Designed miniproteins, single chains, continued (3). Designs and how they scored, part 51

Each design is a single chain, and the fold is of that chain. pLDDT is the mean over its residues in the fold that is shown.

## One batch from the design tools (miniprotein)

Design m9757
Fold by ESMFold2-Fast:
Structure m9757 (fold): chain A 112 residues (1-112)
Amino acid sequence: SLEEIEKKRQEAIEKIKRGEPVELHLTVENGDREKAEAALQAALDVIKAAIDYNPEVEVKITLTFVTDKPLEEARREVARLTGPLGDGLAQLAAEHDISKAKIELEVRVEVK
C-alpha cells in the first residue's frame, strides 16, 4: 500500500539518522504506476538521507515488481518505471560527494 511505502521510507530515514544500517524492501504489484512512483521516490529519499546524514552507513534497497504480464513486456514496463530512478541517482551523484557511500540497490522483476 502507499501507506506502507511511506511508513517504510520514514523508518529507513530515521535509522539512517541514528547511524543504523538499513534494509528496505518495497513491492509493487501489477503495474500500479502510483505505487511504483512512490517506491522509486522512497528509494531516492533514503539514498539522499544516507548521503546527507551518515554516508558511511550501509543501505540495501530491494524494489520488487510483481506482474502477470509476459516476461518481455514486464521487462519493458520495469525499464520505463525505473528510468526516473536512474536520473535521480545521477543527479544525487552530481550534487553530492558519494565516495563513502555504501549503497546497494537491487531491482527485481517477478512474473506470476
Scores: mean pLDDT 78

Design m9758
Fold by ESMFold2-Fast:
Structure m9758 (fold): chain A 96 residues (1-96)
Amino acid sequence: MDTPEDIEKIAEAVKDSDTVIIYSGSKELAEKIKEALEKLGKKVIDVSSWPLEEQIKLLKDPKYKGATVVINTLSKEETEKLTKAAKEGGMKVVVF
């Protein structure tokens, strides 16, 4: 359930990252997270509409090492695959 406290937790979780990558099953929630983080000066990449293979490819790109990945409202299988790829790419992962 998305409360103002959840948005604050996301902001705290990404404070040490200049780049945030969003994977969300909710377009409205992805937009709210993006707006909040961009106001904090973060570079936000919303990949929620991308094919899974392209999403995983992004997570393996060395230029995104140290980015934070936000996963929300995805299947357990997609969440596990993206979490593994992100951690292997040197990224922090937060799941809501």
Scores: mean pLDDT 76

Design m9759
Fold by ESMFold2-Fast:
Structure m9759 (fold): chain A 61 residues (1-61)
Amino acid sequence: MEELLDRLFDLGVEQVKLAVDLVIERKAPTPDPEKIAQLEAEMDRVNAETARVEAELDRLR
């Protein structure tokens, strides 16, 4: 249970950092479309993992 809560917190921090990096890259004078695509893919991965951890936590309630 504690391991899942720690993972959820870490995923939340990662999600915020990815969101900030994505905004910075999109607003850059010369945005890198490959980097934007990579950040979006990583964001999708974090969102999917967050949903999985939340489902696992719900099963423990």
Scores: mean pLDDT 81

Design m9760
Fold by ESMFold2-Fast:
Structure m9760 (fold): chain A 83 residues (1-83)
Amino acid sequence: SAEEGLIRRGMELIAELSGRSVEEVRADYEAITNPDARLEFRTTAALLALEAGRVTPEEREVAERYIREYEEKVEELRELAEA
């Protein structure tokens, strides 16, 4: 799927940047149980894939959705900090 393709491409980029294997990065992602941490990982993967210019139009739509979800979460946390 477009989502799977985007995440895989992002994991490859994270592996390259961190000096780790793709298998290690994937294992870390699969071990994440916290939904906010999972969203952060997906958003990071999406941003890296977009920056690398290695996304299809369908993958771009998925990336934009993850970014919006992350921005909403950041806004929620900011509102809680201001309360």
Scores: mean pLDDT 81

Design m9761
Fold by ESMFold2-Fast:
Structure m9761 (fold): chain A 84 residues (1-84)
Amino acid sequence: MREEVERAIAEARRYLDLAERVDVKKYTPKALQYASYAASLGVHNPQVAPEVLAALRELADRFDKLDPEAGRALRTLADYVASQ
């Protein structure tokens, strides 16, 4: 489980890096897809929720500079994980 969470977070960060360096519109949806997957893993596995929450908040802060709507979506995911 932890390995799946680490991989999902790594992929979300990788696509965020691509959004920053190459194309915000092309790579933002993929970053959000992997972040959503990490969030679902955090909800079903409370022991990894703190790691998922930290990652979602980091990604949200970075997206605020590129796509504020994506940043808001990531904060909503973090709030959802925290509420479980």
Scores: mean pLDDT 85

Design m9762
Fold by ESMFold2-Fast:
Structure m9762 (fold): chain A 90 residues (1-90)
Amino acid sequence: SQQYIDQGNQYIRNGDYDSAIRYFDQAIQQAQQQGNQQQLSQALFNRAVAYAGQGDNVTMSRYVSQAMRLGGRASDDQVQQMQQNIDRSE
């Protein structure tokens, strides 16, 4: 699952949020199959960042809530990226 997360993050840097979301979906599926709550939480936060990048703050908030229920915490970079997109939302 870490490999899919890393690939998804590369697509985020390129602004290709659709590809990033597909890779994070694969990371979520693998983390669920393995029962790895840390990887699942990480993938959900990264998926939220991708939706924030698309301007979809409603979907972003849903995935943040799911990740937090797993006891996860967003990284400083994830928080900053999500906050910037919220601040730009009209």
Scores: mean pLDDT 79

Design m9763
Fold by ESMFold2-Fast:
Structure m9763 (fold): chain A 85 residues (1-85)
Amino acid sequence: SSALREKIKSLLRKALPDASDSDIERLADYYIELFEKDPLLSKASDEFRLFSFELQLPLIKRNYEKHNGDIDKTIQAIDDLLAGK
């Protein structure tokens, strides 16, 4: 939902205050797509999806810092970790 997307963007902005609006949008898009593809999260409430997203914030922050704000490398690293690589 649009409300879920805006809450995700708000949490990303707080966790990544130096990130560009473009980077925040790309991370929000990535996680919304993950939720739509996930067998559990695709059927879950927005509240449970938001809770699940909040658990990802330390991982997002760590990878964004590790890759010096490179959004492509950040998303790739998160994607690899979530795929069990």
Scores: mean pLDDT 86

Design m9764
Fold by ESMFold2-Fast:
Structure m9764 (fold): chain A 75 residues (1-75)
Amino acid sequence: SLREESRALGHDDRTIEAEEVGLLVKKLANALLQGDEETAERYIEQLREMVGEEKSEEYVAKARQAVADLDAIAA
């Protein structure tokens, strides 16, 4: 599981989780910007496993808003 992998990489699960969440949000935003819905869905699922449904929806909404703002400028 993602938790087991994080534990193997360090000693503070909370710090590792925060770093992994940050990386996933950045990867999600990039996938959304590129229109790669398959990759975006994978990152959304990983976020749900790490932080739960409610928090993952907050991160996804933030990433989608950032992409929408960029698309609006390019329109």
Scores: mean pLDDT 71

Design m9765
Fold by ESMFold2-Fast:
Structure m9765 (fold): chain A 82 residues (1-82)
Amino acid sequence: MTITVEFDDGSYAVFVDGELVEEKGLTEEQKYLLTEFAKVLASMSPEEAAELLKDLGGSVEGDTATAKATLFDKNVTITVTF
């Protein structure tokens, strides 16, 4: 499972199986909280993770789920590939 979190200020994080593999422009606190979130998603089944993203107002197409949210008072796009 690959999780990409992109903020409207150009900061981002990429997680593979709940592990942070790439990031830019994030604070230590933001990296910690996003890593914990990614670990929770990676511990779910693909069906449970897809249902969670849909509950957040996201969409699911094939193996990819995309949701828009507000985190740390910033607009964010969360993309999950199963």
Scores: mean pLDDT 81

Design m9766
Fold by ESMFold2-Fast:
Structure m9766 (fold): chain A 104 residues (1-104)
Amino acid sequence: MIEVPELSDEEARKRFLEVLEKIRELLANNEKLTDEQREVIEEALEAATEAFNDPRLPLKEKQELIAKLEELKEALENNDVEKAVELARELKEYAERILEELKE
């Protein structure tokens, strides 16, 4: 079995920035997205960024945000617009839920 090494906070931040930047590159080059679909994805990226940058966010939740961003990136690389929008909505809901929990 392949052992996946546990990411440190610094490694998680680096990976988050790398995947976020790649998603934005894919969005800029995607001709199939409507303005509404693009807005949904961009709002999800904003929410994920706000959650990830909260110093109270545990490493486990940071890793989950990265995993969801990787899935969104893969959908965009495959030009699966429907899947990308679905994943973006899930990402936004997850990030907003975390941010709400962090306020308490």
Scores: mean pLDDT 81

Design m9767
Fold by ESMFold2-Fast:
Structure m9767 (fold): chain A 100 residues (1-100)
Amino acid sequence: SMRLTLRAEQDPNDPSRFHLYADGKEIARVVALRDGKRVQPEGDEIPEESLRGAELHGIATEDYGTLKKGELIAGRIRSARRTGPGVYEVEVDLSSLGGR
């Protein structure tokens, strides 16, 4: 697994989804899970406390570090801070699931 500080942006067409950015580039598309359920917005935003400690599940959209484009990924949000509407700074642990 890798520990990273990333920008997470809510998807405008599905606000329960996030695009993760590193160095200005989208590297993954994920959902946050808590107790096996997708974390949902309260109105148009997701509270920081709902993200903190949540699991991440998704797909790598680009090669980055140990992530390989097209692979399924899993992780956990260690910290989350809202920096703007639908935008968060997150510290995450991410791992490739090694394909299938």
Scores: mean pLDDT 83

Design m9768
Fold by ESMFold2-Fast:
Structure m9768 (fold): chain A 57 residues (1-57)
Amino acid sequence: SLRELAERMGRTLAASGHDEEETYRATYSAFTDSLGLPEEEARELAKIASETARKAK
């Protein structure tokens, strides 16, 4: 699912040294630019990724 993808991206970016804000920006861009998702859905998924990154630290 897209939620699982967001969580995996969050964990991967956190492991690479990205903080919560960096993770949000990176995943939001990926969801909008690469996957073509609507802004509303992309923001929700980016929040999930950034929250996952926060918990991984």
Scores: mean pLDDT 83

Design m9769
Fold by ESMFold2-Fast:
Structure m9769 (fold): chain A 97 residues (1-97)
Amino acid sequence: ATVAEVEAAAATLNKALEENKIFVKKDGLTWTITVLGDEETEAEVKEALQVLASAGLVDLKVDGKVFTLTFRLPEEEVAGKSLKEVLDLIVARVAAR
């Protein structure tokens, strides 16, 4: 994935969270994203998460409207962070490659 693709993916996920179309459950390095929106929102979120997985920064498991992410980041970079903060870090890490 390119920096621009990862930035677009991060923007899609942040927008979905701001619009209350996803629910994020955090458990250390393993986060569960549940889509609360329609099929269009589900497709957009799935595509965005697949971009992050293609960048090698998350392992993604898909189960309908439930997406399980395991971050390939140090725990200290994820612990206590918001989705926006972790996505900003992911973008910065890809840009530094």
Scores: mean pLDDT 84

Design m9770
Fold by ESMFold2-Fast:
Structure m9770 (fold): chain A 84 residues (1-84)
Amino acid sequence: LAEALRREVEALASRAFSPEEAAALGAAVAAAVEHARVDPEETVAKLEAELETLATNPPSDLSPEQLAAVREAARLALEAARAL
């Protein structure tokens, strides 16, 4: 699951980010999923808080496409964490 999600996130981020940034985002999502296997409740709460922050106070240095990619990555990580 974590590896498949890493690849999916890297692919979606590659349209808005550099290859290195896209790889880093994929790695961060995979790490969040692995952490959810150890601490699912805290990981879910953290991802929910991050999604809320992206919706209410998005970073001004991200383009709309970059913001959409980060939000989708966080959503996929949250769904995966909830499924564990």
Scores: mean pLDDT 80

Design m9771
Fold by ESMFold2-Fast:
Structure m9771 (fold): chain A 90 residues (1-90)
Amino acid sequence: SSTEEAIEQAKKNKDTHLVKLMEKLKELKEALKKGEDIEKIVEIWKEALKAYRDYLLTVKKVPQDQVDELVAQYEKELEEWYKKRLEEEE
């Protein structure tokens, strides 16, 4: 898949932060596709956000205030997804 190709390219470039982010995004995508437990998906999603924060701060050199804003936006998306998923299973 294109995701696997991107991970391999990042490994060749020795971008360890990007590799971790891409691997967590792959785990999240596979968990969502397989219909994994909600709590497991939330755990993987939170780990992906942590990897994203680390990548932006260390590799992309994005200012911390902008990283905080970006991460907060995706944390809100996770919270909204979680609430919607719970409502659909009631």
Scores: mean pLDDT 79

Design m9772
Fold by ESMFold2-Fast:
Structure m9772 (fold): chain A 94 residues (1-94)
Amino acid sequence: SMEDIIKEDIKFAEEVAKELAASDDPELQAAAKQVQELVKRAKEYLEKGEYEKAKELIDKALALAANMALQHNRQDLLAKIQEHGRKIRAKEEE
């Protein structure tokens, strides 16, 4: 379901934000805060049943994280984000 997909994206984005926050790089720490803010807003829309808005915000959070991972040569984190995206797309086709 859309709700279950959004919940999985939120849990993954929270995990990614923790990894970014644990970095010694101030830019990655700042990105973690931005991801956390987008996750918070996505949760608020999810609670209201506004699934499309929640999905847009969580997609934005994951795109931000992927771009930061790419710019800072975090190939491990980028690969995790890309793998998660593939799994979610497969579920959306069910």
Scores: mean pLDDT 88

Design m9773
Fold by ESMFold2-Fast:
Structure m9773 (fold): chain A 91 residues (1-91)
Amino acid sequence: KLSKADLEAEVLASLIVMAASLKDYNAVTKGVDKLTELIRSNELSDEVLELVLRDLEYVKERLKKDSDDPAAQEALKRVEEAIELVREKLE
């Protein structure tokens, strides 16, 4: 059974992927900050953490291509911080 936090994390990860595709870096940063709060809550299942990690890695690679934009650089930093937190939770 998926928890409410699991479902919220999956929806947020999908929205972050969409925002990155649209180059809405402010929406990426806000989404990642909210997702990071859910990850820190310790309410997420390992299955959902793995799915979130895959989506964040995808977003990271997209943002690296836009590195000349300061907003993309800030979003990339937040995504990298969230990836490290997820990896810590999965070990």
Scores: mean pLDDT 85

Design m9774
Fold by ESMFold2-Fast:
Structure m9774 (fold): chain A 62 residues (1-62)
Amino acid sequence: TAAALRERQKAAYRAIVENGGPLTAEQAEAGIALLNSLAPGEPGAQDVLSGKDSLAAAVPAP
């Protein structure tokens, strides 16, 4: 279902951010798209949003 896929996407994004490796531009875009699609009050949204600072730090610099 869409809800199950969304939970899987949030878990995968969280794992990528928590592991702290450098992100590709494609991975960063996918993470940003997920963040932009989050509804206020969605379960786990705050955990994903708190990870956005780690995502920003892991984005490749020019």
Scores: mean pLDDT 59

Design m9775
Fold by ESMFold2-Fast:
Structure m9775 (fold): chain A 96 residues (1-96)
Amino acid sequence: STLERRQEMSLLVSAAMVRMILLDPASEAARAEAEAARAVLREMGVTDEEMEEMYRRLGPLLAEVARAAAAPPKDVERGRALLEEIRRRVEEILRE
């Protein structure tokens, strides 16, 4: 199903984006994970312009995830809600 494929890809992309924010910016592993997700999106026909739009629209949420992760005590429920919101927005962009 095209819908199931978009949901799977939204999970992969959102997870990679969040890992990049939570890991060291110089991390090769984080960059490799994000590039792997981008490669899958390219196979699905997602353009570089659509990828740029995702970063533009998700920037504020990604910053909020980084802020929440840096502040003890960690709010697990808020983190979970932010991750799901990011995933849904990625799915919406992939649908467009």
Scores: mean pLDDT 71

Design m9776
Fold by ESMFold2-Fast:
Structure m9776 (fold): chain A 85 residues (1-85)
Amino acid sequence: SAMERAKKELEQALETLRELGRWIGDNQPAAPSEELAQRLIEAVANLKKAIKDLNIPLDEDQKRFLANLEGLADLAQKILEEKRK
């Protein structure tokens, strides 16, 4: 069904964000750049939009992963705010 295909697209978006997190861990940048912080904020916002549009309940692991991403986006926002001040 269309909803099942959309759910798979959501899962692919989640995996892309996991890969981004792994890349950051592997490369261990000395400090996150404004560009990297902004990209993370945008990626999380796009993921939340997809979830709303799909209107499908996520499993518990997916919900926890999303909560972790929201925490990372909040941290990225604080970094951008510090650089603007």
Scores: mean pLDDT 70

Design m9777
Fold by ESMFold2-Fast:
Structure m9777 (fold): chain A 86 residues (1-86)
Amino acid sequence: IEEVIEKLEKAVELLREGKYEEALKLLREALTKIYEEHPEAIPYLEEADAILEEYASNPPKSMEEAMKILAEVAELIIEGLRELLE
């Protein structure tokens, strides 16, 4: 699970730097690992999905806004995963 957290933290850094393609690649890798190897983290993915559905109803007007939302979602998943380590 620490490896997944590391990938998500790197993805958030890349999103803040505007390196969106690299960030999305790491996000995809992290989410795949959660789904396949860490099913206990799925409830945190559900909360992230709820945030994404809210923005699907009123989609961001720019790539920058979309990436900020993705960073917020990734940070929320990181916090949930850190709670599982307690």
Scores: mean pLDDT 71

Design m9778
Fold by ESMFold2-Fast:
Structure m9778 (fold): chain A 97 residues (1-97)
Amino acid sequence: SHMKRMEQELVEEAVAKLDEAIATLDDNARRAQALGSTQEMRDLARSMRYGRDQLRAAKQRAKESGTMEAAEEALRVADTGLGLAAAGRAALDAAEA
């Protein structure tokens, strides 16, 4: 039905955004660990890993539920994760400058 198709499309959009954020957070965590002689870099790596793991859990919940409500929650989590990923990347780029 049209409703089920919309639910599936929203879940797919949420999963795609979560995957983008997860990939960036994972990359940020590796970069921070490689730089990581300072407490700031250790804290950043921890924050990036925590965010990555939270987004992986959100992705699994969205896929298991398959509902509009779960997809909308996953999109909200993805947007937060993308913001965290962008902030972490900016901090890493500044540290490597």
Scores: mean pLDDT 88

Design m9779
Fold by ESMFold2-Fast:
Structure m9779 (fold): chain A 89 residues (1-89)
Amino acid sequence: KRLILFLTNETPAVLEAIKRLLEKDPELKKFAASHVSEDDKVSVVLVAETEEELEELKKEVIEALKEGLPSATPEEQEILKKILEKLEE
């Protein structure tokens, strides 16, 4: 079955962290899709075929977001932390 993890990014730092994850691991690109709304909001959808693959993707995203934290603005850091909290639940 196709499993979907949806991440909504309204700041450049969150998008950059996700893009860095996808650039580091080409295999993860197979399970990711992104779109940009007309108001510059970005959504990233991660898709995996199995529960185990989805959990691995989630852990990789968490690591990438944590790497992005030190270079993010204070406002972007708050958004990154909220996403991390939701993903780690």
Scores: mean pLDDT 57

Design m9780
Fold by ESMFold2-Fast:
Structure m9780 (fold): chain A 95 residues (1-95)
Amino acid sequence: MVKELTIKAIGLMLRGIGYELDGDLEAAKKSYEEAAKLFEQAGKLAKKQGDYKTASENYRMASISYEKAGDLKKSEEYRKQSEKLEELARKQQEK
């Protein structure tokens, strides 16, 4: 479920921050990569369910996590997808 994937991804992102503060950059990168993939999966599932707000938020977190992992191309891709979904969420609120 979307919520379970998002919670796991947040946990991995926090673990990544912990590793980064401890100076373990390899463990931090791995945790950020795993978090990004889970945020991506959660965003895709939320989008399929028509929850554009939750999809946008998860894709934004995927973008940030990919950036911290050094995957700038995926970071940019998910940043753009997040912005598009945010616009769709605003239109959904108007209905």
Scores: mean pLDDT 85

Design m9781
Fold by ESMFold2-Fast:
Structure m9781 (fold): chain A 90 residues (1-90)
Amino acid sequence: MEEDLLRMIETAKKLVEELKKEKDPFWQEVLRALLAMNLYIASKIARKEGKEEVAELFEKARDVLFNSKDPQKAAEEAIKLLEEAEEILR
């Protein structure tokens, strides 16, 4: 199960990096939607497995990505939160 969460973190980190590079507003919204879904599912899996701290980091990353006025800064902060979750799981 940790391997599944680690794969989800890797996918989320790749999507965040793509979001940082994307210039088209339509594709930025698509990438944010994909990230929101992945992070939501990951947080639910983490809570089910008793990994509350990891679940909280996924929820915080999602909130940062959707509620920030600075998309680039939000993306960088989300990556830091995902790296912290990855360290807990390794």
Scores: mean pLDDT 79

Design m9782
Fold by ESMFold2-Fast:
Formats: sequence, structure tokens, C-alpha cells
Structure m9782 (fold): chain A 85 residues (1-85)
Amino acid sequence: ALAEAVRLVEEARELFLKGTPEDGLEGLELLVEAARLLGLSEEQIQAVLDAGHEAFEAALAAGASYEEAVQAGMDTFLARALALA
């Protein structure tokens, strides 16, 4: 459960770093699967995805690299998902 969810989040991060729309969509699908494995409801999944996206945008606004912003988003997603699990 937890180890598998973390693995999916790491795979999603790699996909987001490729920077294509197709990889981005696959990455989002993996994040949704990870949150479901942690037992989150659909409403909770949307909330943690929104939190991750907000962290990504905030990092970019603060002058972080794309790679650092992706990391910030993924870390926020996982932390919020684990808090709700």
C-alpha cells in the first residue's frame, strides 16, 4: 500500500519531468491511483491534486527551476495524501 503509492508518485514525477502532454496525463493517472491506494475519496483526491498544483505554481513564482517546482508539487501531494490516509 504505502510503498506502492510512493512508487507511483515517483513514476509520476519522472513523467512530468519529460514535459510532454501525454506524459503529463499519464503522470496524473498515476497520482490518482496512488491516492486511491491510500484510501482517499474522490473529493480528497481532487483536494490533494489541487494542493500539489498550488505548490508547483508557488515554487515557479518564487524562482525555482521546473525540476524543483515538480518536486515541490509531488512532495506536497504525497504529504497531504498521507495526512488524509
Scores: mean pLDDT 84

Design m9783
Fold by ESMFold2-Fast:
Structure m9783 (fold): chain A 94 residues (1-94)
Amino acid sequence: SEGLKLAQEGLDLLRQGKLVPGFETVIAGVEKLIKEGKLDEAINLARQALEVARRQGAPEEAISEFEKGIDLIEKGEVDKGLEEMRKAYEILKS
């Protein structure tokens, strides 16, 4: 799926220490996976991205917002969860 390819590409970018494009691509992949009805896979890949970003030294504020986004998606608050993930991206971009 396009969502899976985007999420995996983003995860690979994060593993290379490319935090800004990595987060942008992971968020796009997660959103696409959710639209494709692949919610569990979206959550799994987002959790993996969170772990990689922590290891790569992403700011704790960005990590915290991204984690809040995952938790909201798991509770069924998809739009709010994606908003919190985008806040993580904005923190990284500043």
Scores: mean pLDDT 88

Design m9784
Fold by ESMFold2-Fast:
Structure m9784 (fold): chain A 96 residues (1-96)
Amino acid sequence: SRERRKAVLEALFNSIIDEVERELKKRGATPEEIEKAVEQLKSIRDEALARLDAGEPFDEVVERMLEEIEKIFSDNPELVERIKATLEAARRRLAA
């Protein structure tokens, strides 16, 4: 269902935001840099939720979302790979 997919996407994004905030703090990022990254992630989440509400397929919404995340974190490929792994695990749970 669309409601279930929205709930899964929202929960997934909350986990991603928490992980990114934690990693940036660990790397000595400033509060302003952390806030900017979190705001960018929340913007991507809100756009993804709006696309689901507009009837776009879940897989296409997730793909676009991942592309935007990759752009923001291009300097941290290890973090991007962890996000991809989390997303793929969530997709498998949704398909089961």
Scores: mean pLDDT 79

Design m9785
Fold by ESMFold2-Fast:
Structure m9785 (fold): chain A 100 residues (1-100)
Amino acid sequence: MEAEKMVEEIRKAVENTPSLSEEQKKKIFELLDKALEEKDYKTLLEYKAQVLGQQFRENATEELRQQILDLIKKLYPELSEEELKEIEEELQKFLEEQKA
């Protein structure tokens, strides 16, 4: 994926996250710009995962759960099947508790 598209997607996700303050949003945007300038795609994916995680905490949906799981697998391909299952179970448990 193009890094510029990823940054734009993360910016939109951050803007649509009501739990983030204006100061926090500005700080994230600065970090995204730096990561893009440095071509640090791993850091960009990590920020995307953090923002999706925050959205999931605010409004837990099956779609967000799947997107977060897919990003974790992409960011950390070294994770064992057991570790991935533990993460999947924690996300599923949170989703069930929120009744989303």
Scores: mean pLDDT 73

Design m9786
Fold by ESMFold2-Fast:
Structure m9786 (fold): chain A 82 residues (1-82)
Amino acid sequence: MASPAEREALRLMMEAGVLEVAYAAYKVVNVKPSEKFIEKIKKTLEALKAFLAAHGASLSPAMLAEVRTVLEQMEEILEEAE
């Protein structure tokens, strides 16, 4: 069964995934993301960074790699959207 830290990692990755899908929609319709959307990306990115700092050592190497990949994807979206 997944640990509490693994469950929180999955929850954060799910939230990031929703934002990735939304960003893809903005790109398809060639519309600049709203300021509120950018704030959501920043908030999710900060939550992922805080989670890794507090609980990264408690994750399996595979899960840690997945969370880091999602964090890098969120950073890329923020850089492209600005």
Scores: mean pLDDT 83

Design m9787
Fold by ESMFold2-Fast:
Structure m9787 (fold): chain A 65 residues (1-65)
Amino acid sequence: SLVEVTALKPGTLRLDGEVPLEAGDSITLDADRLRVTPTSVEGVLPNGTPVTIDLPRSDLEIRPV
């Protein structure tokens, strides 16, 4: 299953490089492959690419797709 993860604050998305995130930016991740750390949320895109969102879970909104 998929979730939409929306940034509530500016941050950075890491995959094969660093991509800036603005508040309101969203990304779709595999709901079964989410890992929350104190400073980040790690996940996997629908195409299998691992990503790290350098924002704490409290600065993200996660909704089912």
Scores: mean pLDDT 85

Design m9788
Fold by ESMFold2-Fast:
Structure m9788 (fold): chain A 70 residues (1-70)
Amino acid sequence: SMDDQLQMMKDASRQLTNDVIDGLNQGRDENEVFQIYQTYSDQIYNLILQGDFDGARSVVDQTSQQIRTL
């Protein structure tokens, strides 16, 4: 439903924002952090719109790991 999509969008946005802030605070390169954010945020958004919440969660987890391993 639209309510489920909105909730998932809020949850994903919160996690991605935290991952970006944490990465920058840990001294990760800002250009690399924002490139990862931009690439995966579009993918996550499209998965949520398609109702693929498991796929969206998987990509959020992948994004977190990509930033942490920079």
Scores: mean pLDDT 85

Design m9789
Fold by ESMFold2-Fast:
Structure m9789 (fold): chain A 57 residues (1-57)
Amino acid sequence: SEIAALAAQVAALLRDAPGDTAGIRALIEQISQLSLAHLGEPVVPTKAALPEAPEAA
């Protein structure tokens, strides 16, 4: 799962670069956002398969 993979990356950063607080915080924020999305129980997969424009913002 994506959440488990991100959690493993946080653990790796804490081991390899514990002084890089900004990078660690960014990963933790991603985990929190994914956790909230995963907590939601979609009964039917909403069709959101649109051609994603590259993030310009």
Scores: mean pLDDT 66

Design m9790
Fold by ESMFold2-Fast:
Structure m9790 (fold): chain A 89 residues (1-89)
Amino acid sequence: DGLEAITEPIKRAKELVEEVKKGAEEGKEIKELEEKAREALKLLEEALELLKLGGAPPEVLEELEKLREEAKKEIEEALEIAREKKEAE
């Protein structure tokens, strides 16, 4: 199954997105959250590239691209919350 090679990277990316969301609520350093966010997006981009090189069907590529876009939006929202909390003196 061509999807097996990307299962762990996608799972790790989802875990990192949740860590960014939780860290934002906990008031963790914005730089730490940004580093986790970059790693999560990198893992999704690498998974998408592997699927493209492996000749995955268009519907599979579209599903992963949608997942990447959703993760990016969730990360951007969480980082905005973290920035607002840091600026609240």
Scores: mean pLDDT 79

